# Designs tried in a protein design run: designed miniproteins, single chains, continued (3). Part 14

Each design is a single chain, and the fold is of that chain. pLDDT is the mean over its residues in the fold that is shown.

## One batch from the design tools (miniprotein)

Design m8477
Fold by ESMFold2-Fast:
Structure m8477 (fold): chain A 64 residues (1-64)
Amino acid sequence: MLEELAEELRRILLAHARGEISGEEALEKMSELLKRATGKEFTDPQEIYEKASELLAQAEAARG
C-alpha cells in the first residue's frame, strides 16, 4: 500500500540522516522501492529524489 511504501521511504531517509547508511546505499534502496511502487527503474540520483518526494507528498495528501 502507498502508506507502507512511504513509511519504508521515511525509514531510509532517517537512517541516512543519522549516518547509519551512506548516500549511495540510500539511493540504491530508494531506487528499489520506486521500482516496486511504479514498475519503472530510476538510476539518476536527481530523478530518484524527485520521485521519492512525489510519493511522500501523495501519501501525506491521502492522510489529510
Scores: mean pLDDT 80

Design m8478
Fold by ESMFold2-Fast:
Structure m8478 (fold): chain A 63 residues (1-63)
Amino acid sequence: GEKEKEAAEQLLKRMEGLAEAILKAEPDAEVKIEQIGETKFRLTITHKGETRVFEADARDLLK
């Protein structure tokens, strides 16, 4: 729905901001944002051989 689309756009902007902050703090890091569902996104951070994965659903913002 319209609210779900708006929430997904807001979540993506927040993840992009987080990715920029991570790259500013750790320039050698690789950051990837993937859309894995209509409202679900995955943030993958690889730094010095370590990989961290975070998943978030924009529907959780509609509470």
Scores: mean pLDDT 80

Design m8479
Fold by ESMFold2-Fast:
Structure m8479 (fold): chain A 74 residues (1-74)
Amino acid sequence: MEAARAEAEAVLAAGEAERAALLDQADGYRVAALSYAGLDLAKAQEYEAKAEEVLRRGEELWARTEAEARRILA
């Protein structure tokens, strides 16, 4: 039990760190979009689209990480 728990915790920690990096990247894109708001609408929309894509990847990564941790604990 302890070994499986440690493995699951390691998987969750690694996935959380990777997801946090993706969330930071998405925040960077949103800041870029705001900086172009009112100056270049096409550029602002481009960065908004990039932020949404990165957020979606982060959600997919976390779902995969949770499933793996659950499998280790089963």
Scores: mean pLDDT 84

Design m8480
Fold by ESMFold2-Fast:
Structure m8480 (fold): chain A 92 residues (1-92)
Amino acid sequence: MLEELKKKILEAEIHIGLAYIALGLDMKDLAKEQAEKAEKILEELEKIVDKLTEEQKEKLAKAYEDLGRVYEALGDKEKAEEYFKKAKELKE
């Protein structure tokens, strides 16, 4: 379980990183596809958030913040605000 969780967090971060690269290249469709892949991974982690360590919750919060910034850059203000809120709640 722990190693699988670390892998999923890393996979989400990789997709977010690819979304940032795609945004830098003005490839908005690719950026959106990568953001959506990260979103699905983070949704699976959210289902087990009560089982995460504090370190894993901190990494998940950072991933939500980074995903929020991607959606903000894509013009999706509603999703950006949702992910910024989720990140803040994890840091309580």
Scores: mean pLDDT 83

Design m8481
Fold by ESMFold2-Fast:
Structure m8481 (fold): chain A 66 residues (1-66)
Amino acid sequence: MSMEERIERIVEGLLEAIKNKDEVVLRAGIHEMRTHFSEEEQERVLERLRERGVSEETLKELRKML
């Protein structure tokens, strides 16, 4: 799986978790980011979430979990 495919998969998973208020899926996605994503890749995920309409408050909370 390419880096871009991995980022897209995480972005879509986090968006659905936020939409559905699914804390288990959200925590799993954040754990995958901390464990398998570089700091640059983590920032790319957060920027894509911002582009997809996630609020700055939510992005700040996600950043604290990283």
Scores: mean pLDDT 82

Design m8482
Fold by ESMFold2-Fast:
Structure m8482 (fold): chain A 62 residues (1-62)
Amino acid sequence: MIDDSVKDSELNVKALEIAQKGAKKEEIEKLAKEMGVSPEEVIEKGKKILAAKEAGKQAALE
């Protein structure tokens, strides 16, 4: 198993949680430091995953 895959999954989950809570700057910066990524990557990951989740929600509500 590739470490990058596990780390990306964890980043996606935590970025989504931050995005759902209103993308607070302090939470974004904390996660960015923990995962060794930029705050911009956290924001972009959160937006991308949230958009995918909304698409899935729309399919469930059809």
Scores: mean pLDDT 71

Design m8483
Fold by ESMFold2-Fast:
Structure m8483 (fold): chain A 77 residues (1-77)
Amino acid sequence: MVEEIAERILEIALKYEKGEITEEEARKKLEEIFKELGYSEEELTELVREGKSEEYLEIAEKLLKAIKLAAEKYEKL
């Protein structure tokens, strides 16, 4: 489910902030998650070739931001 994928992205982000994993390691883990989200190997290769390797990280950031907004709404209630 999207919720489970989002949880994994959050876990990776938290580990990176704690210094438990490197930026490179975090990027690799996020790449694997985006493959699971239905991105084909061709689509990921195309993003890398275009120099848009950060594009799927941006999608991860958007998903993480959406999770934070949901959490803020829950806490505000």
Scores: mean pLDDT 59

Design m8485
Fold by ESMFold2-Fast:
Structure m8485 (fold): chain A 73 residues (1-73)
Amino acid sequence: AFDAEEAEQLRAAGRAAAEQLASLGAPEEAVREVEELAEQAARAAAAGDTERALELARRAEELAREALASLGL
């Protein structure tokens, strides 16, 4: 079943990652992609597709990690 706490955690994590990337001077395109993936994850969770929501959230985390690595962090 859809879990409201899970959806909130996914949204919070995605937003925090995007804000951190923007604060560190990551390219706007990378920040936008992280935000889009986090939003898609939240929408999937809202639709009850928990597996897809988790996969999209994981992709957002991987992209954020890659962006940080590209900044030498």
Scores: mean pLDDT 76

Design m8486
Fold by ESMFold2-Fast:
Structure m8486 (fold): chain A 93 residues (1-93)
Amino acid sequence: MEEIRKLVEEAKKAVEEAKKRPPQPLTSDDVARGVATVLELIGLEIEYSDNPEVVEAIKELRELTLQAMDLGNKEALDKIAEAVRKLREILEK
């Protein structure tokens, strides 16, 4: 759980940094990556639905992904996608 909490905290920091910059239009490729991250998180939420602490972390990462897309921040989206990959690695152990 400590590792999962750190991933959520890193994602939150990325979104807070994004809020300090004016919104910029995302490329279609950036939008596609954001959508892919959301779909992956939905899949993980279904797979780990019996673990409420994991579900809460997944829900937070999904909300942060949507916020990063709304802010138009590629760096925040990339950091969240990396956090999701690390989350999967933790959950597979």
Scores: mean pLDDT 80

Design m8487
Fold by ESMFold2-Fast:
Structure m8487 (fold): chain A 80 residues (1-80)
Amino acid sequence: GLEELKDPEFLRRLAAELYNAIGNVLLKKGDFEGAIEAYERAIELDPENADAWYNLGLAYRKLGEVEKAEEYFKKAEEIR
């Protein structure tokens, strides 16, 4: 069946994973601001997505925002 596609919780988690993947592509291309936006959308949809929190930290570190990066890395460790 496709009953999962009608589950709002499943769809939100799926959308969060897609935004995390978009962020990863943008991060590899050097679009750090675009990556941050994508990861923030992933976290808004699924606050328990530890990978998105960790990757958000990596993107902030690439922008030189070291203290923000450390806060997001700690959040990712709390969730896992």
Scores: mean pLDDT 84

Design m8488
Fold by ESMFold2-Fast:
Structure m8488 (fold): chain A 55 residues (1-55)
Amino acid sequence: SLEEELEKLEKEANELQNEAVRLINLGRYDEAAKLAEKSREIAKKVKELEKKLKS
C-alpha cells in the first residue's frame, strides 16, 4: 500500500541521514554530501506519496 511505501522511504531517508552525520563527524564530507543528496531525493518521493494519500 502507499502507507507501507511511505514508511519504507521514511526509514531509508532516516538511515541515510544518520550515516551522513556519522561521515561528517569522521571528516568524510564528500561521502556525507552524496548521502544527504540521496536522502533529499527520497524526501521528495515521501512528499509526493503524502499528497496522494491526502487527495
Scores: mean pLDDT 83

Design m8489
Fold by ESMFold2-Fast:
Structure m8489 (fold): chain A 73 residues (1-73)
Amino acid sequence: MDELLEKARKALEEGNVDEAIKYFEEALQKDPNNAEAYLLLGQAYLRRGDTAKAVQYFKKALELDPNLKPPVL
């Protein structure tokens, strides 16, 4: 498992949304085709209240993997 994705998920669970966004963005710099990272980044922006960015990242995730299922919250 990517260490950056793991740190980002943990930050989201702890409510540290801005820290989670940072780790997801760093993960995407290393792997720009990671559909799961875009999906989770969209969820992080939703929790931050940035619906416009969330929608953009969800669209990008689905463009990369149209069979990607959103995680159950």
Scores: mean pLDDT 77

Design m8490
Fold by ESMFold2-Fast:
Structure m8490 (fold): chain A 76 residues (1-76)
Amino acid sequence: KVEELIEKLFDEDPEVRKEAALELGKIGSKEKKVIEALKKAMFDEDPEVREAARIALLEIGGEETYKAIEEVNKEV
């Protein structure tokens, strides 16, 4: 379920967060809640989680995902 994967994006274990981000990318859901959760994951403490979230957003594609990536790049 998408909701369960979004919850796993905020797990205490960075490996769980990374896996959740990659799975959300494979599902390819364009729901705002998914894009917003992945955008937040791009600010994660763990650089591998941040990269997984970026890859997931690129896999999902579309104008909203590219805008989210651009916004994060301006802050980082």
Scores: mean pLDDT 78

Design m8491
Fold by ESMFold2-Fast:
Structure m8491 (fold): chain A 80 residues (1-80)
Amino acid sequence: MAKEAAERLRAALDFAAAQLRAAGRDDAAAAVEALTPEVAAAVEKAAPGEGVEFLGAGGVRSVVTHEAALNAGPATAPPA
């Protein structure tokens, strides 16, 4: 279960980083990409119902709950 949550979150963050690059926000995309493995590992370690806090792109604090990560759904790669 935690592995699925971590994988869904990682895919969603990868998609978000790609969208940021498409918008010309390379700095923000790089920040998201740098945080992705740490956030995924933290979500995998989080207990059910526990929130995971991280400093997002641009210095914005974000909180992801284990349940929210599980319900993120599958990410679809953008068309090439």
Scores: mean pLDDT 61

Design m8492
Fold by ESMFold2-Fast:
Structure m8492 (fold): chain A 98 residues (1-98)
Amino acid sequence: ETLPPDELGNQGAFIVAEDPAVAAELREQAEKLQAQGIGVRHVVTFAEATEEARETAKEIHALVEEALAAGIHGTEVRAAVAPSPAEAVALVREWLEA
């Protein structure tokens, strides 16, 4: 998880990782937190803490804020594997349009 829930308040983030096993584990953890009444809807994580990954996290955060402002409140946890930051952004956009 690259975007801490404390900094996002009740928004959370989308799960995007390079390893399918890591993505599945993080999704399971997020679902357990939601079951306890904690407001984590999505979890976003990146395998590498690069400048590109940080810029991608900011873009994902902006997309989530726009979706929430439009009344799209995600109640499910989504997890996927993306080999690059560009593919991570494309995947999150696809999820927000669905």
Scores: mean pLDDT 52

Design m8493
Fold by ESMFold2-Fast:
Structure m8493 (fold): chain A 95 residues (1-95)
Amino acid sequence: SMEEELEIMKKFVDREVEELKKKGEELLKEKGAEEAIKEVEEEVKKLLEAEEERIKKTAPTASEEMRELEKKVFEYRKKKLEEVLEELRKKGEAA
């Protein structure tokens, strides 16, 4: 079902987000908060822009169900990436 496919895609997003979080934590240790956060923000922006471009290119040939799935995956990725940025900012302030 579309719900099962969404849950599988969410698991892949969760893995990608965890890797970015680890990278951000390493950058915080090496560069300090301001520079580390800027690098993570730039990476997040590039990831979201690349995803939007992929969705736009596939949309004309995608089914309505596929477009809905891609939209939900994009919204989930955006939310999880924003949560990581918030957590990294909080860790940077505590250091």
Scores: mean pLDDT 84

Design m8494
Fold by ESMFold2-Fast:
Structure m8494 (fold): chain A 55 residues (1-55)
Amino acid sequence: MAEEIIEKIIEDGLGLYESGLSIEEIEKRIRAALKQEGLEEYIEEAIKKFRERVK
């Protein structure tokens, strides 16, 4: 399901952030992962959710 994939990608991003990766690098990875899954339309939503959870 799309929501399940999006949440997994965001969770992976949060783990990378806790590991010391920059927000810029993580956002790039989120974009790439969603594009790979064919979910490009959700990229902005996923990045916004990621930013909300790190702040």
Scores: mean pLDDT 82

Design m8495
Fold by ESMFold2-Fast:
Structure m8495 (fold): chain A 74 residues (1-74)
Amino acid sequence: MAVSLAFLGLAYKTEGNLEAAKEAYEKALEIDPNSAEILVNLGRVYRELGDYEKAEEYFKRAASIDPELAEKAR
């Protein structure tokens, strides 16, 4: 389920494994493409990886669903 993959992504990010975190969040997004929380977390992972353009795309997509959550994530 998307929630389980999102928790797995958070665990990998906490360990500093950004690549595994990215993959877990991307899989979660395939199951729930309209989750603002998953989009925000994926944006944060891309930002930490230095891909600021991809991070902004995910934050904008999250903002279209939940603008308050997306704003707090920046």
Scores: mean pLDDT 78

Design m8496
Fold by ESMFold2-Fast:
Structure m8496 (fold): chain A 71 residues (1-71)
Amino acid sequence: KEEADKYLEKGKELLKQGKPEEAIVWYNKAIELDPDNAEAYYNLGVAYAHLNKPDEAAKWVEKARALDPTL
């Protein structure tokens, strides 16, 4: 979990830098370590939205909400 959280933070930092493609790589690494990490799926959706891929973004946001309805 701690390592997955570090990968999630790295992804968030890359997204803040305007690097959504790189952020997606790190969010996927976080998901590999912690498949129930709702925040990682939500941020994956946000990154896809930045890439103008709304269908992919919606898919990951829905998965995040299924894991954590408060998102």
Scores: mean pLDDT 83

Design m8497
Fold by ESMFold2-Fast:
Structure m8497 (fold): chain A 81 residues (1-81)
Amino acid sequence: SLLEEAVKEAKERVEKAEQAFPGVMTEEERKERIINIAASIYTQKLIEKRLAAGEPRPSPKEALELTKEAKEKARKLVEEE
């Protein structure tokens, strides 16, 4: 799914950062960073998909709500792993 791809990409980005600078992040900080990056990636790709389908560009308020929903979905997926 698009969310699973976003979480995978976020994990790879955080893993590369940890390999370059080990011991900088706690396990909790690592989890939160993965969730935030995944939510951002998912929201961006979701908006791009909607725009490609001819849907109107979301307002800043609508984009914020989509990001909040994406963060909740990403948190659930990350915590289930």
Scores: mean pLDDT 80

Design m8498
Fold by ESMFold2-Fast:
Structure m8498 (fold): chain A 77 residues (1-77)
Amino acid sequence: SAAEKRKEIQERAQRLALLNIAENAPVWARKKGFDPETIKQIEELSEQLKEALKKGDLETAKRIMIEIIKLYMEALG
């Protein structure tokens, strides 16, 4: 159905966006000169995000993404 096709497209887009965050969040944190402890937390969360994606656990992946975003927002002020 059109609804099933839309859901597949949305889930694929979400997986790609989450993978992009996992790969780039530690890189950007280092480039922006975040504190070493904050960088380490982002790196650890990014590895957990990749693991959740490998298991197909999108809900866990989204939760970890929110944690990464919170650390980013706190570090940026």
Scores: mean pLDDT 86

Design m8499
Fold by ESMFold2-Fast:
Structure m8499 (fold): chain A 94 residues (1-94)
Amino acid sequence: MEAERAEELAEKGLEAAKEGKGKEGGRLAALGGGYAAEAAERGDLERAARAAALAAEAGVAAAKAGGREGAAAGTAGALAGIGAAFTAGKTELA
C-alpha cells in the first residue's frame, strides 16, 4: 500500500538524517510525502496524514543535519502530502 511505503520512506529519511546524511534524509522525506499524497487521493486519509507527519519530521531532521536543499525537498513533499489529505478529506469533514 502507498501509505505503508510513505511511512517506510519517511522513517528511512529520519534515520539517514540522524546519521548526518541530511541530503539523503531530505530526498527520502520528499518521496514519503509524495506517496502520502497518493494514499490520500485514494481515500486512505488517516494513514496518509500519519505518513505526511513522519515525512515532515524527517525533513526537519534533515535540515538540522545540514542538508538544506534536502530539507527543502522534504518539506515540499510533506506539504504536498498534507495538502492532498486535507483536500481529499475536505467534504468528509462536513
Scores: mean pLDDT 71

Design m8500
Fold by ESMFold2-Fast:
Structure m8500 (fold): chain A 70 residues (1-70)
Amino acid sequence: SKVEAAVLRGIAAAVELYAKDPNASLEELIRVAEETARQTAKEYGLSDEDIEEAAKRARELVEQIWQQLQ
């Protein structure tokens, strides 16, 4: 789905940031994931509801991945 594609692009952006800067904070990774997911969802022409859902899911997944690494 387009929502899932936007979420994955958000996660990919957070992964790229962490790969370039391993000292990046969880807060910075979340921000990049949310901003990228929102922008991608907007580019896909999704509704405001789906844009916010994509950002929320990107945030939650980045937080879950981070917790598993701690």
Scores: mean pLDDT 88

Design m8501
Fold by ESMFold2-Fast:
Structure m8501 (fold): chain A 60 residues (1-60)
Amino acid sequence: SHELEALGYASLAEQALAAGDEATARRYAKQAVEAARKSGDPNLLARLQEAYPAVADLLK
C-alpha cells in the first residue's frame, strides 16, 4: 500500500541521515512524500513528520 511505502521510505531516510548520507536521505524522503500523496490520506505526511522528527524537514 502507499501508506506502507511512505512509512518504509521515511524509515530509510532516517537511517540514511543517521549514517551521514544526506543525499540518500533526501531521495528516500522524496519517495515517502510521493507515496503519502498517493495514499489518499491528507494527514499522512504530518504523521510521518511526527513519527520521524530527524527527517521532518525533508518530508515536505
Scores: mean pLDDT 86

Design m8502
Fold by ESMFold2-Fast:
Structure m8502 (fold): chain A 80 residues (1-80)
Amino acid sequence: LEELLRRLEERVRAGDLEGAAEALEELARELEKLGYTELARILREAARQLRALHEAGKDDLALRVAREALRLAREFLEES
């Protein structure tokens, strides 16, 4: 999980929206395997929203979605 979270952080920092969406999907898959089904669902939805905003040329909003998803994942892992 820590490695996947770090990858997401790096993609978001670089402004790599497609890479951030992929990292969110990977993190969601691992969380689902660990039984964190609701958080995994939230991160998958964030990845879909991010891709849709990026395709629409709304990169500022897409980056905001990625940052918010990263924040939620961090808060969860900090509490676990």
Scores: mean pLDDT 84

Design m8503
Fold by ESMFold2-Fast:
Structure m8503 (fold): chain A 55 residues (1-55)
Amino acid sequence: SSADSLAALAATLRAQGVADPMVAAMLREAQEHRLSSVRIYDPAAKAWRTLPLET
């Protein structure tokens, strides 16, 4: 499934200072197909992008 995408999402949110309970809630929503995509900052591209979550 999308385990690598969820791990990347968690790492990015924590790097941006999002609190652990919120990170956990967002991962749960993604696993329950509540999130089809998220906006994540891409440091390599120096831009915000929409990352699709495939579950």
Scores: mean pLDDT 65

Design m8504
Fold by ESMFold2-Fast:
Structure m8504 (fold): chain A 102 residues (1-102)
Amino acid sequence: KKEELKIEIDTDAALAILEYVTNKTPLHERALKIAEEAPNDLARNAVLAVFYHGVRLGLPEEGLRYAEEIVRYGKEHPDDEDGILALYEQAVARLEAEAARR
């Protein structure tokens, strides 16, 4: 599951970067800054993946907000990989629910 998530994160990040380059989203630099503050690779990948998922759904500000929540939790609980993954999964579900309402 964690290995599959890393592969999915990389694929989703690549697609969202292509989408971002096309749409010129102004929040990308802020997302990269947040990712640099992540305590480990899992948290960094989750931060970028949730932001790029938000970009794909037309919700870049919401994606950035969830990225900030994930990095904050990761800094406070760097060894809690399951907690970081749960926050990522919850953020993705919330973003999809928010997009479905528009």
Scores: mean pLDDT 74

Design m8505
Fold by ESMFold2-Fast:
Structure m8505 (fold): chain A 79 residues (1-79)
Amino acid sequence: EKEREVEELIERAEERLREEARKAAEAGLEEQALEALERAIEEAEALAADPSASEEERRMAEGVARKARELRRELEEKL
């Protein structure tokens, strides 16, 4: 089912982003982690707004953008 696949992809993307942000913070690369999250949000928002994107791609992009914004906010608070 498309919805199930999209939800699984969003969850995996969230886990990956959280792990990358945590590793970057541990290495003292918090600024690089924030920049990477900002780029991920921008790319996801662009895909979500792309009229040529499939409904599945748009839904996945919206979910990833939301998760990335939450993670960026958490990281900013930690700095």
Scores: mean pLDDT 75

Design m8506
Fold by ESMFold2-Fast:
Structure m8506 (fold): chain A 105 residues (1-105)
Amino acid sequence: SAAYEAVLERTLERLRALISELAGLSPEEVAERREEIVEETRRLAEEAGLDPELMAEVTESLLTLVELYARGEVSAAEVRAAIATLRDPLIRAMAEELLAEVEAV
């Protein structure tokens, strides 16, 4: 529905703003802010009418994967392969944007 699409669009814009803010941080600073990031994602999900626990769990997993990539413990190809297994297009888009922002730094 148009109303649901508008809510998702606003949520994505807020998540993009958060990701962009994080792109300027070191991996250590991202790790230190992990709980804050997860809680903000949970709050945004609740506001958008999405499952906050699912969004929090996915965000924690994605942050872990990005941190492993930043430390050179996994390749970009392995991260992209993992993202490609995500069935939810919104979650996949968030993961792709987060990886792109981290790679751009």
Scores: mean pLDDT 69

Design m8507
Fold by ESMFold2-Fast:
Structure m8507 (fold): chain A 66 residues (1-66)
Amino acid sequence: SAEIEKLEKEFDELLEKAVELARRLRQNPDDEEVRAEYERTLEEIKEVQKRIDELRAKEAEEKKLG
């Protein structure tokens, strides 16, 4: 599905962003803005993963019916 492919790409981009933010925090542990963005990015990763799982479950059910 095009929606799943888009979400998988978004998931990969968020993972790369999280790694970069973690690296920045290691260099400047007192950067509260970077810390907040890192925590927000981790939450977005969880949400995207959940959405992918939901869409995959839906496609599996549709395949069973058709």
Scores: mean pLDDT 83

Design m8508
Fold by ESMFold2-Fast:
Structure m8508 (fold): chain A 72 residues (1-72)
Amino acid sequence: MAKKEAEKYLLEGNNAFAQGDYEKAIEHYNKAIELDPENAEAWYNLSQAYRKLGDFEKAEEYEKKAEELRKK
């Protein structure tokens, strides 16, 4: 089901992030969010990947999204 596929993409994104491939991590995190848009961890990890690429505005935007989802 979609939630299990979202977990797969989140894991693939985490693996790419650990290898320093932040663009690939962003691609996988976006796919995880498409399948499970309420996954706060995916939004947070997406924000951290943008921070590594120097896009601090997107990093802050997605971090706030993750924080709002954690409060639900």
Scores: mean pLDDT 84

Design m8509
Fold by ESMFold2-Fast:
Structure m8509 (fold): chain A 87 residues (1-87)
Amino acid sequence: SDIDVLEEAIKLLEEAIRLLEEEKNVGAAKQLVMEAMSLLQKNGLLTPEEAELAQQIMESTDRKEMVELMRKLIERLKERLKELKEK
């Protein structure tokens, strides 16, 4: 379901933040961002705004900026998840 896809994408992004903040593993964090974007795209759930945020994360070299962008992406996905649950 769209709900399950959005919940999985959010979990991948939350783990990406953990890898960045706790383990300082930029490569693994970016891999999870790509996995989340692929999951959303395959299910027709990726918006242009979310794709732009993901691209900014992938192109960033600053860990604090990457975390801020990941948090913005998670916030957008949680907002969409709330809308789907209210239907």
Scores: mean pLDDT 87

Design m8510
Fold by ESMFold2-Fast:
Structure m8510 (fold): chain A 84 residues (1-84)
Amino acid sequence: AEEILKKDPNNAVAHILLGRKYLEEGKYEEAIKHFEKAIEIDPKNPAAYRLLSKAYEKMGKTEEAEKYRQKADEIEKEHPEVVA
C-alpha cells in the first residue's frame, strides 16, 4: 500500500488499505485521515464511508458513525452495480 502511494498518492484503494491497518492498530485518527482521502478521490465508494463509520464507532462517536453508515447505504442504493 505505501509503495503504491509513492507512485500514485491519489490512489483510493491504497488509502483504504492503510486506513484499515491503522484501524487494526487502534490509531483511529490516522485511519480517519486515510478514509477521508479515499472519499476525496472516489466519493462513490461505499467501503470508505463504512470504514469511517467503524472508526467513529470505536471512538464512541455514535452520531458520526451513524451518519457515515447511512451515507454508505445511500451510495450502495444509488449504485447497485457496485454491490452485484
Scores: mean pLDDT 76

Design m8511
Fold by ESMFold2-Fast:
Structure m8511 (fold): chain A 58 residues (1-58)
Amino acid sequence: MKYIAKEDATVEGLEKVEIKKGDEIIEVSDETAFVRFSETEVSAPVPLESVKDIVEEE
């Protein structure tokens, strides 16, 4: 399934990287989501707690 961020968000511990609305969430596990940050074009794991309220299924 494809997931996207439904709104902009900051992640604790990532001071200069923001999740932007529409950023792709590549994989979701029980504790971690793998997000592709459109601003930096880098993919990184983030705690699921940081994104669970903004994850939308396409």
Scores: mean pLDDT 72

Design m8512
Fold by ESMFold2-Fast:
Structure m8512 (fold): chain A 70 residues (1-70)
Amino acid sequence: AEERRAIVEANLEALLKEAREELEEVSKILDPEEALEAVRRAAEDPSLSPETREALAAIAELIEEGLRRA
């Protein structure tokens, strides 16, 4: 049972690595306000899993805090 969870976690880690590289590339193209809008929209998308929406909501909070500091 634990083996299955480890395989899923390893696959998620690989996907997160790719997502991080893509996020860096996107950050170069979009301004922070456009990025915040896109992430907020994705967080409200009912077709996404609850876990993905929670992660996107957390990212939106981090972007908001960064913008308030700027």
Scores: mean pLDDT 64

Design m8513
Fold by ESMFold2-Fast:
Structure m8513 (fold): chain A 65 residues (1-65)
Amino acid sequence: SALQAQADAELAEVSKKNVEKIRKFDKEMEEKGDYNSDKVASYIAEVLTEIGDALDRAFAALRAA
């Protein structure tokens, strides 16, 4: 269905963005020599929030059907 295709596309895009964010974060921390646990925790919280928002959008689309 069109809704399923839309949900799949949004989840795939979020997954792609999260992989890129992880690569960028790891590179920046490595270059700065600063793997601070608070920064890591904040980054993880941001990633989880983005995933949650994508899931909420997907479920909202399904509920609207």
Scores: mean pLDDT 73

